# Designed miniproteins, single chains, continued (3), part 40

Each design is a single chain, and the fold is of that chain. pLDDT is the mean over its residues in the fold that is shown.

## One batch from the design tools (miniprotein)

Design m9366
Fold by ESMFold2-Fast:
Structure m9366 (fold): chain A 64 residues (1-64)
Amino acid sequence: GPIVAVGGGPTQEAGEQAARLAAELTGASAYIGAAISDGKAAYERARALAAETGGEVVGAGLPP
């Protein structure tokens, strides 16, 4: 299923927003990356997970 990934471990609000987006889109898995200083690595891991599951990455607190 789709994976909602957020590389914003330092921001609880970003995690909550990502979880809401996941629920609204599919009610499926949401992966919240605990990346306080390595957002790109967390995003790349989320991208790999999305590719494996046939889902997509959406999130709050991802770098621009």
Scores: mean pLDDT 52

Design m9367
Fold by ESMFold2-Fast:
Structure m9367 (fold): chain A 58 residues (1-58)
Amino acid sequence: MDVEALKVTMETFGIKEIILYNKDGKEVFSTSDAAEASEQLSRLTKNGELGGVKTVRE
């Protein structure tokens, strides 16, 4: 995911935190930083480990 596109999306929709889940439904990462979210999302996706994404709004 493009860091700039993710940052704009977070700002536009008032997203304060992104939470990443593995395929077992366990939370593996949470951040308010678009760059960190993009890096971890890419890592989990490449490894086939990403089970879901949750966004926390204001």
Scores: mean pLDDT 79

Design m9368
Fold by ESMFold2-Fast:
Structure m9368 (fold): chain A 61 residues (1-61)
Amino acid sequence: ATAAEAAAASARAGDSASATAAWDGQKVLGPDTPAEEAAAYYESQGKPAAAERIRRAQALA
């Protein structure tokens, strides 16, 4: 799933924090960025909490 798909799925599930994290990944890396790639990017930037929220959003997609 892309970060955009993960954000939409998390928003529908009511998980706004995961939706926001996936949306931020889409904004940084691009709209078609895979959610796992966005999570890996944030993990490399020293933001493991944001990476975990993106992975959680992907699990809901």
Scores: mean pLDDT 70

Design m9369
Fold by ESMFold2-Fast:
Structure m9369 (fold): chain A 87 residues (1-87)
Amino acid sequence: GMAITEVGREGLLEAMRGSTESPGGDATDGAAAALAGIGEGIQAGLAGGDAKEVSIAALRGALEAARGAGRERGAEAAERGLERAAA
C-alpha cells in the first residue's frame, strides 16, 4: 500500500528541515526535497513496494533533490535516514 515507516517519515522530515536550514536554503528547498521524496515513495508504493521499500524510495528522492540543489545538510539528513530505513 501507500504506507511509509516511522523511520522513513522521520528521515523525510529531517531531509526537508536540513534543506531549509542549509546555507542559501529556504522553505522552497525543503518543500522540493519533500515533494521529490513523496513522488518517489508513491511510485514505489504503486509498483507494489512495502513500507520499507516506499521509505527507501522516498529518502532517495529527497537525497537526489537536496544534492541537485546543493543543500548539504538536507543531503546528509537523507543519507542518515536511508541508513536507518535500510537496517
Scores: mean pLDDT 85

Design m9370
Fold by ESMFold2-Fast:
Structure m9370 (fold): chain A 70 residues (1-70)
Amino acid sequence: GEETKKQLEEAAKRAAASKDAAEAARAIRNMGEQSTGEAKKALLGAAEITESSGLSPAQAADLLRREAES
């Protein structure tokens, strides 16, 4: 939905500004914890992928932007 898209786009900006994968995952997770419904689920999922796969801040941001476009 539109709200999920907005949350993912904002999370992508915060992830891109992060120093490393751990900081990016934390920023995404913090947004997920403040969200509800589908946005929360998507953001918490993206945070887990970022942390478990060691995605760079740029890769995490690209993942979130791609999801927002879908």
Scores: mean pLDDT 83

Design m9371
Fold by ESMFold2-Fast:
Structure m9371 (fold): chain A 87 residues (1-87)
Amino acid sequence: SLAELLEELLERVEARVRERNVTTGAGVLAVMLEETSELMAQITDPEQRAAIGALLGEAAAWVRAHPGASAAETLAQLRRLRDRLVA
C-alpha cells in the first residue's frame, strides 16, 4: 500500500541518518534524496511515484523554511507529512 511504501522510505531514511550521525535538517534531506532515488528506480506505479515526489517536495520546502532545524525535528516533520499524504 502507499502507507507501507512511505513508512518503508521513512524507516530507511531514519536508519541512514542514525548510521551516518546526521545532525541537521539539510543532512536529513540529502539522505532522503538518496533513499528516494534508490526506491524510485523500482517503482512503476504513477500514483506511488507522485506521492513520493510530493513528500520529497514538501520536505525540501520545510527544510528551506527551517534552516536551524535538527535532524530529529526534521524526521518528526517527515512523519507528519507522510500522515497527511495517506489520510
Scores: mean pLDDT 86

Design m9372
Fold by ESMFold2-Fast:
Structure m9372 (fold): chain A 83 residues (1-83)
Amino acid sequence: ELSDAERQALALADLELMRAMLRAGHSFQDIMKALIERYLKLGLITEEQAQEAIAAIEKHRDELPKLSREEMIALVEANIAKG
């Protein structure tokens, strides 16, 4: 069970990673996989859950956000700014 402070810190860390990877030119799929790998490393999900999440990303790759990289960065930065 995560505290409110721990949940906020994790959410902010997720947004910071997403912003950094988007700025570095990584694809949305690469960003999602990086988040899954980090959650697995932190023990928040199992290897089975990570495998299922990756399979879902690959299955729905054509249904992923139609936003440009710049639009995705702007949304991430807006969420970080909300605190």
Scores: mean pLDDT 75

Design m9373
Fold by ESMFold2-Fast:
Structure m9373 (fold): chain A 83 residues (1-83)
Amino acid sequence: GFSEEDLPEEVQEKLREIEEKMLELAKSMPLSEPMAEVMAKIFKKLGFDEAAEAVLKGAEEGKPLEGLEEATQIIIEKIKEEL
């Protein structure tokens, strides 16, 4: 299963920073928008365009959890690439 504790410490620290930024961005988002669209906007603002596309594609295909899992993997890979 996916666990943050299984990731390298540097990746965990970067994920915490991203989570804090996501929470700040979420405060400015309309509650009337579908969750997938809100998440996609947040990811795009953070520079994770491919993760945003994965979330939207998953929702469109009726597999929103798979889209979120794919987006999470894209974000983790991007963080590892930048570290």
Scores: mean pLDDT 73

Design m9374
Fold by ESMFold2-Fast:
Structure m9374 (fold): chain A 71 residues (1-71)
Amino acid sequence: DSEKQQLAEKIKQEAVEKAKKLGIPEEEIQQILDAIDLIASTSTLSPEQLRQLMISTAEGLIEAALARKKR
């Protein structure tokens, strides 16, 4: 579904920009991108539900990466 892929690409772009501004390392950014792609490819959710899940997942992974960076 091209709509789901376009949504995933937009969320990935926003997540990358935010993560880079926060100084998250490339390895952690790749994990965030992989998680969004996995959700987009395996999920049977509607585009609206998929958007909410991808955003929530990206935010959670960014928070976890920031906690690890402080180590």
Scores: mean pLDDT 79

Design m9375
Fold by ESMFold2-Fast:
Structure m9375 (fold): chain A 100 residues (1-100)
Amino acid sequence: MPSEEEVAAVLAELLKGRPALTSLSDEELDARLEALIAEARELAEELRESNPEAARRLELLAAALERSRSLSKEDKGRVYGAASIELGVIQLEVAVEKVM
């Protein structure tokens, strides 16, 4: 499992992002975070054998997102926005590697 220090470092990086979805209620934002966590975990499981480095990055991302659930609404919005972009980047990198 990811170390507390590794998860904290990923969370700190995600918190540098601009807030997203701050107009949503806390309940709606938490639902969006839960969905993103599930997507990251599912992709990590799929990639475990074929791309263990990408799987590790996704596991760290999911753990950072879980930890963000205790933060302020604005910080949760920052984490959600940045994590959504990072997940998209990982998906693109994995797709490109399969073609090379």
Scores: mean pLDDT 80

Design m9376
Fold by ESMFold2-Fast:
Formats: sequence, C-alpha cells, structure tokens
Structure m9376 (fold): chain A 96 residues (1-96)
Amino acid sequence: MEEELEREILGGVAQIAIAVSITSLKNAKEITPEDEENLVRIAERVAEWAKRLTPEQARDLAAGVEDLLNVAKEKGASPEAIQRIEEARDRVRAAA
C-alpha cells in the first residue's frame, strides 16, 4: 500500500535519472572524467534502488542501464567506467 507507492516513486525517479543521463551524454560534445564518474554513480545508485523494487520494475531499469551503457560506449567512456556500469546492470538484473 504505502510501500507500493514508495516503490512506484523510486522506480520513476530511477527511470528519470537514467533518461536524463542518456540525454545529457548524447548532447555532450565529449565525455569528461567527471561525466564518466557521474554516469557510474547513477548506475550504481539505480542498482541499490533495484533491490527495493519489484522484479518487473528491476527488468525495466536493467534495460535503461543497458541503454546508458551503450551510449557511454559510443561516446568513448573508459574501459573502467564501462566495466563499473556493466557490473551495475548485472546487479539490477539480479534483482529481477
């Protein structure tokens, strides 16, 4: 009931965070170390939030993190940043 509302809000916030990060990265002329660290922090935070979500919400978030990962690769993110985002994606999938 109240917990379900909290999960819906958390899931929505996580989806918005991913969407904003993807949009920001696509509009960036080049990826900076600060951009990479922000992307990794968002992916890792979403992975922590996924533990509190339904399996269906976690699957949707895993797809979002995968999209974020693909855009990060296209923009030339470091192998270290890519690995950390992949690990976060795998943690989100484990919550599904």
Scores: mean pLDDT 83

Design m9377
Fold by ESMFold2-Fast:
Structure m9377 (fold): chain A 79 residues (1-79)
Amino acid sequence: SPVEEAVRLLRELEALTFAGRGRSPRAQALGERLEELAKLPEVRALLDHYERVYGERVLAGAAPEEAARAALAEAERLA
Protein backbone atom coordinates (compact mmCIF):
# COMPACT_ATOMS: atom_id res chain seq x y z
CA SER A 1 0.00 0.00 0.00
CA PRO A 2 1.11 3.66 -0.34
CA VAL A 3 1.16 3.93 3.47
CA GLU A 4 3.49 0.91 3.78
CA GLU A 5 5.73 2.37 1.04
CA ALA A 6 5.82 5.73 2.88
CA VAL A 7 6.88 3.99 6.13
CA ARG A 8 9.69 2.14 4.30
CA LEU A 9 10.89 5.41 2.71
CA LEU A 10 10.72 7.25 6.05
CA ARG A 11 12.74 4.47 7.76
CA GLU A 12 15.44 4.62 5.05
CA LEU A 13 15.55 8.45 5.19
CA GLU A 14 15.96 8.42 9.00
CA ALA A 15 18.77 5.83 8.74
CA LEU A 16 20.57 7.96 6.13
CA THR A 17 20.10 11.13 8.23
CA PHE A 18 21.55 9.45 11.37
CA ALA A 19 24.50 8.24 9.26
CA GLY A 20 25.17 11.83 8.12
CA ARG A 21 23.84 11.08 4.62
CA GLY A 22 20.60 13.11 4.86
CA ARG A 23 21.61 15.32 1.91
CA SER A 24 22.92 12.49 -0.31
CA PRO A 25 21.42 11.92 -3.81
CA ARG A 26 19.77 8.73 -2.49
CA ALA A 27 18.16 10.63 0.41
CA GLN A 28 16.94 13.34 -2.00
CA ALA A 29 15.36 10.72 -4.31
CA LEU A 30 13.64 8.99 -1.34
CA GLY A 31 12.40 12.37 -0.07
CA GLU A 32 10.98 13.29 -3.50
CA ARG A 33 9.12 9.95 -3.66
CA LEU A 34 7.78 10.46 -0.10
CA GLU A 35 6.62 14.00 -1.04
CA GLU A 36 4.78 12.56 -4.08
CA LEU A 37 3.10 9.89 -1.88
CA ALA A 38 2.14 12.63 0.63
CA LYS A 39 -0.36 13.93 -1.95
CA LEU A 40 -2.51 10.95 -0.85
CA PRO A 41 -4.62 11.81 2.25
CA GLU A 42 -3.76 8.56 4.07
CA VAL A 43 0.01 9.17 3.66
CA ARG A 44 -0.33 12.85 4.70
CA ALA A 45 -2.23 11.73 7.84
CA LEU A 46 0.53 9.21 8.67
CA LEU A 47 3.26 11.87 8.24
CA ASP A 48 1.27 14.40 10.31
CA HIS A 49 1.02 11.80 13.11
CA TYR A 50 4.79 11.10 12.82
CA GLU A 51 5.54 14.85 13.11
CA ARG A 52 3.21 15.20 16.13
CA VAL A 53 4.84 12.30 18.03
CA TYR A 54 8.31 13.61 17.16
CA GLY A 55 7.44 17.11 18.41
CA GLU A 56 5.88 15.82 21.64
CA ARG A 57 8.98 13.72 22.43
CA VAL A 58 11.38 16.61 21.72
CA LEU A 59 9.31 18.94 23.95
CA ALA A 60 9.45 16.26 26.69
CA GLY A 61 13.29 16.38 26.51
CA ALA A 62 14.13 13.46 24.19
CA ALA A 63 17.16 13.74 21.90
CA PRO A 64 16.19 14.19 18.20
CA GLU A 65 17.36 10.67 17.28
CA GLU A 66 15.31 9.12 20.13
CA ALA A 67 12.26 11.23 19.21
CA ALA A 68 12.57 10.13 15.56
CA ARG A 69 12.85 6.43 16.53
CA ALA A 70 9.70 6.70 18.67
CA ALA A 71 7.80 8.55 15.93
CA LEU A 72 8.85 5.97 13.31
CA ALA A 73 7.75 3.07 15.58
CA GLU A 74 4.34 4.74 15.97
CA ALA A 75 4.04 5.24 12.19
CA GLU A 76 4.96 1.56 11.60
CA ARG A 77 2.27 0.50 14.10
CA LEU A 78 -0.39 2.48 12.15
CA ALA A 79 0.65 1.18 8.70
Scores: mean pLDDT 86

Design m9378
Fold by ESMFold2-Fast:
Structure m9378 (fold): chain A 91 residues (1-91)
Amino acid sequence: AEELLAEVKEAARELARLIIEEEPDLRKGIGLALRLLGLIIELDLNPEDVDTYKELIALCEEILKTSTNPKIKEAARKLIELCEKLLEALE
């Protein structure tokens, strides 16, 4: 569980970095990256909060609909998969 949490945080940081570096003009891209960073902070404070992982998944789905960059889309899909695995581990 702790290893999966570390992977979720790293995937979220990588997604935020890719948005800033590759697609700064992405619709509300900076806002989406800031929301990702805020959710990482929330996970540091409350790693057992199921709602935070659901919010991460919803944000990644928004990014998938907004971005045309295949690297960003791949990073968002990876983060969704990691969040789903961690949610399964918390059940």
Scores: mean pLDDT 78

Design m9379
Fold by ESMFold2-Fast:
Structure m9379 (fold): chain A 58 residues (1-58)
Amino acid sequence: GDAEEAGRRVREHALALGLPESLAEAMGGQTARAVREGVPAEEAIRRGEAGLDAAAKA
């Protein structure tokens, strides 16, 4: 569903950035959960991408 697709996109984006698979799964799962809790998919993806950018600096 929309939640799974949003999570998958964020996970794949994290992997494309060279981030660890564990972090990609965590961020993807967080994004999917946000969509299930009523956040619009596009907004949840945007928030996930922002989190990935922050993580990439650490």
Scores: mean pLDDT 82

Design m9380
Fold by ESMFold2-Fast:
Structure m9380 (fold): chain A 91 residues (1-91)
Amino acid sequence: FEKKVVEKGGTKIEFTYRYNPEDGFFRIVGNPSSGEQEASVSVESSGNIFELKVTGPGIVESYSFTGPTGAAGNLPTNTSIGEPVVKVKEA
């Protein structure tokens, strides 16, 4: 798992992510720190390049990163097919 923190306007969104390219499963565990806020995290992939979009109150950010190349050995290969958009809720 990899951690990411997005902070803007007093709102913090922390999340941990993993992606299995074979199954298309993307799991995100978010920890919004500013009350009951809804955050959306979506991912688009092109080969080993992932673009992660984080949207929440006052936050619209996009991050590009390179996914693990052959290093995803700890990811379950039999996981369910996930949507590229994940909605994260606090509490």
Scores: mean pLDDT 48

Design m9381
Fold by ESMFold2-Fast:
Structure m9381 (fold): chain A 71 residues (1-71)
Amino acid sequence: GDPERGRRLFEEKGFLDYWTLEGSAGPALRGRTGLDPELLRKLFTEGIPYTKIPPLSEEEAEDLVAFLETL
């Protein structure tokens, strides 16, 4: 996965409407970077419940997980 591409996907797919990097608005992701990467990839490819974020491709999910691991 590519963390820079993952950051772009995080911004473009509307993740910032539901999560923040610092927790100033919405749930903080920085404290959740220890989540299982395989579980995160599966959630991103199957679609995230209670959000309007579309299901990601496997490549997009890998890039997004790589970005989240940098937080």
Scores: mean pLDDT 67

Design m9382
Fold by ESMFold2-Fast:
Structure m9382 (fold): chain A 65 residues (1-65)
Amino acid sequence: VSEEELDREVNEALLLISIGIAKIDGDTEVAERVSEAYKAGNFDEAARIAEEGGYHATARAARQL
C-alpha cells in the first residue's frame, strides 16, 4: 500500500469516527448529512456540512480526501 493511500485511509477513518461520535452526542442530523455526502463521494460537501455543524476536525479530514 502506498503512503498516499495510507494517508487517505487514515483521513477516512478519522471522518467516520467523528461521524460516530456526533451521533452518540445527539447531533444526528449533522452526522447523517455528513455520512450521506461521504457515501456519495462528495467530500467537499461533507466538509462544508461538518464545518457548519462545528466539527472542524471532521471537516479538515474530509477536505484531505
Scores: mean pLDDT 71

Design m9383
Fold by ESMFold2-Fast:
Structure m9383 (fold): chain A 78 residues (1-78)
Amino acid sequence: SVEEFLEKLREILSKYLTPEQVEEVVARFRKLYEEYLKRGLDEETAFQLAASDVLLRLVAEGKITREQAEEILKELFG
């Protein structure tokens, strides 16, 4: 479920980000996920693309490294 995925995302991100930053990422993920679904993508693809998008943004903002983003993606989908 979306809620189980988001709980796992919060737990993983809490190692790297403040609680406020975690909730900002979760809100961004929800928005991207809904946008991908609106574009006709299936749930699994929408999850993967939304997760990749928010993590790449965190790398661009200097909040995590690219290596950390890759590790997080493996924990979420591996």
Scores: mean pLDDT 87

Design m9384
Fold by ESMFold2-Fast:
Structure m9384 (fold): chain A 56 residues (1-56)
Amino acid sequence: MELARAGDESAIEPLVEAYNSPDPATRAAAEDALVYLASTNPALAAEILSRITPVR
């Protein structure tokens, strides 16, 4: 899974960076994209959650 995970990381990393943007519009767009990926790829849902800081 190392090579497959690296590919998924390449797609997720820029979205996570956008999600941590100070621009609320950019954060909203990144959140929407991450939610879409999580809904279509359950395995990526766990990866995405581990990448972003848990906000409560």
Scores: mean pLDDT 67

Design m9385
Fold by ESMFold2-Fast:
Structure m9385 (fold): chain A 100 residues (1-100)
Amino acid sequence: REKVLRLIALALEFIGLLLELERALDAGDREEALRVARRLAEVALELVELAIEVGRPSLAEEVVKQLKELAEKAREAGFHEVAEILEKAIKEIEKILAEA
């Protein structure tokens, strides 16, 4: 019950951070993009761990999909450090999914 509310809160924060990172990339703000990417990676890992715990692995799959799309956009825009942060988070999530 409390875990479901936390999952919803993390999912909303994740979506908000996706939008913030996309905005930072479009604005060319490297410092902001890097800051948002780090927080996005942390929230994504928390969201995935909780999603697995409550029996919703489809949410983890969606998180991976969104991070892959955003990592590609970051790479295309020349934000290689941002892409690397997101790619590292994707690998950690894939490891969690493989062990679940």
Scores: mean pLDDT 87

Design m9386
Fold by ESMFold2-Fast:
Structure m9386 (fold): chain A 93 residues (1-93)
Amino acid sequence: PPSLKEIIEGLVKDMESIENPTSGDLLGLSDMADSIANRAIAEGKLEAAQLAFEASEVAREGARKYIATGDQSIAREAKEETIRLLREAARAA
């Protein structure tokens, strides 16, 4: 099966291909980051789990703000910060 690091790297690659994320893209990213965090906990990778949970929260909050404002820059910034945290999680995995 793919390693936790490989799963995170695949998700990051997929999200980097999206120039203008929708609220649905950000909510999906949040759900995937939560799943990564739960797997990291199961594998005893607590630093990776913490970073993945932080990534999930950033993506979820970004989606909420984007829905409230319609500001595409908020969606892009949320994607960038979530990817940054996921890359740190991959390094900790």
Scores: mean pLDDT 90

Design m9387
Fold by ESMFold2-Fast:
Structure m9387 (fold): chain A 81 residues (1-81)
Amino acid sequence: SREERLERLAERLAEERTKALAPPTASEEERRRLLEEARELMREYLEKARKSVEERKEELDKGVEEVKKAVQKVVDRLLKK
């Protein structure tokens, strides 16, 4: 599912980039080649970004859990006062 979403996102971004870069006079073959190049670049970029986000998410999840524990201790102290 996540891989499918990234693939669909890469495809949509490649289509948008090709649409923006292709001149009105571009042949269908030229547009197709640009689209293929854009798809390849977008896939590589999104895969690299995905790995970076996953690493950051793990760090953020640990940070959020630590904050929740700290807040819970403060709230418990206030409520038992």
Scores: mean pLDDT 70

Design m9388
Fold by ESMFold2-Fast:
Structure m9388 (fold): chain A 100 residues (1-100)
Amino acid sequence: KREELSKKTIELLKKSEPITEADREEVEEPLRALLAQLDPELAAELEELWEKVKSRGELAALYGIALLGVEAERYRQQGDLETAEKLRKEVRRLIELLKE
């Protein structure tokens, strides 16, 4: 499941042709599922960046940031607030990089 999803993302990133709308939906559906697990503030920031991303490289970076955000929420729910805070700081740092 997880391994197959990562492999498919890598295959899309290695494509020489532009990503089709169908390929985009296959990347976007997992990303939307991840965003639904984030707090509304982080989800809104990532949705704003999504409108600015136009290439496969940018979508892959957004997906990675969303995964870190989900991990931060899981640590927060487990009571590990220190690890959650560190992951959230890294998420915000990566968001600033994508805003360039």
Scores: mean pLDDT 66

Design m9389
Fold by ESMFold2-Fast:
Structure m9389 (fold): chain A 62 residues (1-62)
Amino acid sequence: MLKKMEELYKEIVKIAKEKNDVLGMVRAMALWTEGELAIRQGNQEEAKRTIEEMEQLKKELK
C-alpha cells in the first residue's frame, strides 16, 4: 500500500505542477499525509480510502 500511495502522490504532484494547479498540489499533500498516518497506525481501511481518493484526484486533474 505505501509504495502505491507514494507513486500516486508523485504522479498527482507532477500533473498539478505542470498545470500550475496549487489547489491540486495541496489536495495531494493532504491525502498523502492522511494515508501515511493511516498506514503507520495499521488502519488498512483508511489507507485504502486514501488511495481511492488519490486515484479519483488524478483522474480529475487529467
Scores: mean pLDDT 81

Design m9390
Fold by ESMFold2-Fast:
Structure m9390 (fold): chain A 89 residues (1-89)
Amino acid sequence: KEELKKKAEELKEEGKKAEAEGKYLEAAELYAKAALYYKAAGDYEEALEALEKSVEALVKALEEKGELELAEEARREGERYLEKLRKEA
């Protein structure tokens, strides 16, 4: 689906800009949306890459808020989820 892939690419670029500006929570949300659109388009490798970026941005956002325990939990759960998805890709 051409429109889904295009939307995913736009969201990924917006996520990169948010991350460059230190807006990690916004970047995490944008990368997560990009991953969803890539998955819907059948681009599983790109979806995994976007999910990896989303998890990393979420962890940084939580660390900035001082939510260190939640940041550790988010990284651990995110890494397990990504590893499971890689085995299916």
Scores: mean pLDDT 82

Design m9391
Fold by ESMFold2-Fast:
Structure m9391 (fold): chain A 86 residues (1-86)
Amino acid sequence: DLRERLEKAIKELEELIAKAEALLPSLDEAKKKEAQILIARGRGVIFNAKLALEDPNATDEELEYLIEVLEETIEKLKAFIKEAEA
């Protein structure tokens, strides 16, 4: 179910954003800026994904595209957090 997969990706990204935000006070200015850009992009794709979930006319292609963008953002935030925690 594409909608269930989309819901799962949204929740995972929300958790990663919260974790990245918690790291902000301990980061240098360059990494802080990088984190803020990733967080802003993540929030934007979550917003669009939530709109698609509420839209009964959202196509499978649109849902699959949003899942792909969410999963790409998840991987980027995971990599950032792993590096920041090292």
Scores: mean pLDDT 88

Design m9392
Fold by ESMFold2-Fast:
Structure m9392 (fold): chain A 59 residues (1-59)
Amino acid sequence: AKEVAEYADKAYEAMQNILAGKNVEEDKQEADKYADLLEKSGTRFAQGLAKAVKKLVAK
């Protein structure tokens, strides 16, 4: 529960940085890391967020 919220916040922050053009490679790595953690959480919301993050990173 707490971990999912923390991972979501970190993934969201990394996504914002990617969209702003800041440290794109580092933020892509960070976003992918937290997306993997979100997928492991097993909640529908976390899995959906993980898919969105990975799609952004793949661009």
Scores: mean pLDDT 73

Design m9393
Fold by ESMFold2-Fast:
Structure m9393 (fold): chain A 58 residues (1-58)
Amino acid sequence: MENLEKVLREEVERHKDTMSKDELFKYLLPIAEAMAELQGVSEGEARKILKKIIEEAY
C-alpha cells in the first residue's frame, strides 16, 4: 500500500505537467496494477489509490 502509493505519487508528479489527467490515468493504470501484483495489493485497491492521487494532483 504505502510503497505503491509513493511510487504512484512520484509518477503523477513527474508527468502531470506534460500529460492530461486522462492520459496520465491511462498511462499509469497498467503500472499500478502490475505493482499491485508485486506488492500484494489488489488491483481494485491500486486503481482507487491512483484515481485519488490524480484527482488530488489536478
Scores: mean pLDDT 77

Design m9394
Fold by ESMFold2-Fast:
Structure m9394 (fold): chain A 84 residues (1-84)
Amino acid sequence: MLEEEIRRLAEELLENETVEELEERGRELETKPPTRENLIEAAALRIALSQLRQPQPEEVVETAMRLVAAEIEGDMSFAEELKA
């Protein structure tokens, strides 16, 4: 499930990266095509940066992950429709 992939990556980023490193990776991702992997990494970076700047309760973070996962699924569906 996309939510679990985003959650795992966000947790890894929170444990291993600084705010500066996450911001650098975010800028690099802006230059990359919107593939599933790049969208998941962008979502995880956004969540990790949000948590480092202003820590939120876990329920708020999980709600944000659900919304971002739904957005990624929507973008993927749109890309599939463009192939038809």
Scores: mean pLDDT 72

Design m9395
Fold by ESMFold2-Fast:
Structure m9395 (fold): chain A 94 residues (1-94)
Amino acid sequence: SLKEQVQELMDKAIEELRENNGQITPRVSSLLTAALIVASLNGVGDSMLDHIRRAEQYSQQGKGEQAIAEMEKARDELIKALEENSNSSTVDIR
């Protein structure tokens, strides 16, 4: 599913970020870009941009733990947005 694909990309980005002590590497940027492109093509992704920007700022400041936390928030918000988008406001899936 789209949600699973985006979650895998975000999880890989977060794992890479953790392995690099919160430093955003070209690999992390590539994974984030892939996740954002997939999400954006499906009408979501706007809310995660603020968290990604915060993560980039924290990473540049050497605040790796905060950078990782912001990436986790970006992942969670993106997954939620994708679930809400796939469950149209006119469709009640129980």
Scores: mean pLDDT 76

Design m9396
Fold by ESMFold2-Fast:
Structure m9396 (fold): chain A 87 residues (1-87)
Amino acid sequence: MTPEARALVAETAAEAEALLKQNTDANRYRVGALHMRFLARVYGYFELLEPMAEAFLALARGEDPEAQRARLEELAAEYEARLKAEE
């Protein structure tokens, strides 16, 4: 593991921990966005994971929750299918 990769893991974990300490639905969605961006940087799939991060941030703002949840469900299913194909 490179020093840069170790720093990214530590920074992402610290940011997620700070958000979860407040235990709000909005902060849970923000952690979801951080997780999607972390996965994109580690594994790729930016075309799926960055739209998922945007959808989580829209949910945190209370923007069209039903449409954002449907979008996340569709993108998550495609991401899982791609991961399964790489096993």
Scores: mean pLDDT 75

Design m9397
Fold by ESMFold2-Fast:
Structure m9397 (fold): chain A 73 residues (1-73)
Amino acid sequence: SKADEVAALAAQVKALTDKFNKDKDKLSKQELSDIAGQLGEAAAKLGEIGGDKAVLDEASKGMQEAIKKAAEL
């Protein structure tokens, strides 16, 4: 169901943002780029299926922060 897809995407966003927030100063440029890409894909999917705005906003913000951190390396 769409609810199951939203729940799976929300769990993925949480796992990625948790990893970034805990390890952001230890992650390589490639790892930061990978996190940003995965968060961007999750945000796009959430937007397409009408997922929760809060989760979409979290994914989008996390993507932007990871991109910025990668650019500083």
Scores: mean pLDDT 84

Design m9398
Fold by ESMFold2-Fast:
Structure m9398 (fold): chain A 68 residues (1-68)
Amino acid sequence: SSLNTREILRENVEGARELAKEASESAEKATAALLQAIGSILDAEALGDKELEEEARRILEETKKILK
């Protein structure tokens, strides 16, 4: 069976969280986490998924603090 759009978005948000966990060890990983979190926010807004949008925004804010 194939994943639907929402399932793919959930996996992308989970991937962004994993990248963010290692962001403190690498500026490249921090940049990747930031970009994936931004993309996930836009996708969640398009799908009307407020829970995934909020989770992606939290990942973005955590990653921004590391890059500061």
Scores: mean pLDDT 78

Design m9399
Fold by ESMFold2-Fast:
Structure m9399 (fold): chain A 85 residues (1-85)
Amino acid sequence: TLERLLALARRLAAEEDPAVEAEAQRLLAGLDEGDQLRALIELLATQGAFKLSEEELKKKLLELAKKAEEAGKEELAKVAREYAE
């Protein structure tokens, strides 16, 4: 879940464990759009806890925005696009 993803990201920052990083990436991919948006925003704010570049995180936010817009989730798409700028 989102909480577990954020806990793993914090552990990665402390331990430099590739297995923790891989688990965090898998959890991110399995989240619903709302939880994925929250996770991507938090990862942008913590810079590097997940070892994804700012550019890669913004690209994922743009992908989420497009998917949310296609699903009629206009507010979610707006927030994701704003953070992806």
Scores: mean pLDDT 67

Design m9400
Fold by ESMFold2-Fast:
Structure m9400 (fold): chain A 80 residues (1-80)
Amino acid sequence: SREELLKRLKELLEKLKKTTDPEEAFKIVLEAIRLALDSGVLDVRYAIGLLLRVIGLEREGKLTPEKAIEILEEIIKRAE
């Protein structure tokens, strides 16, 4: 259900807020995208664009925990 998905995404957001490691932040954001895709909440085209953005940021060393939080908050907003 959307409520169960939102609960899991919010749990990932709390975990992400406690993380200072960019690699852990990357893993959490990828898990959030996977959960939202598996639930059918994210449109596949939006999810692909988001995934490419996240991978690009990680490759450039720009995926900070703060940016990861912003991305996960966007996913939560779309799931609401």
Scores: mean pLDDT 84

Design m9401
Fold by ESMFold2-Fast:
Structure m9401 (fold): chain A 64 residues (1-64)
Amino acid sequence: VDKLLEELRLLAEKLNVPEEEAERILREAGRRMQEAMAAGDAAGAFNYAVEAGKRLKEIAEKEK
């Protein structure tokens, strides 16, 4: 989980996503990924990371 969250944070920085939006998305994704991992659902945790990455890219596209 920590590595995926770090990669998402770096992606948000690279895409120039506003800090407030990035922190909100990362906090939500981190919580959901942690809960999925605690339940033994590694695929679900990965899907939450993918969805967070998509949201970050959508925000970056909106800022164009």
Scores: mean pLDDT 78

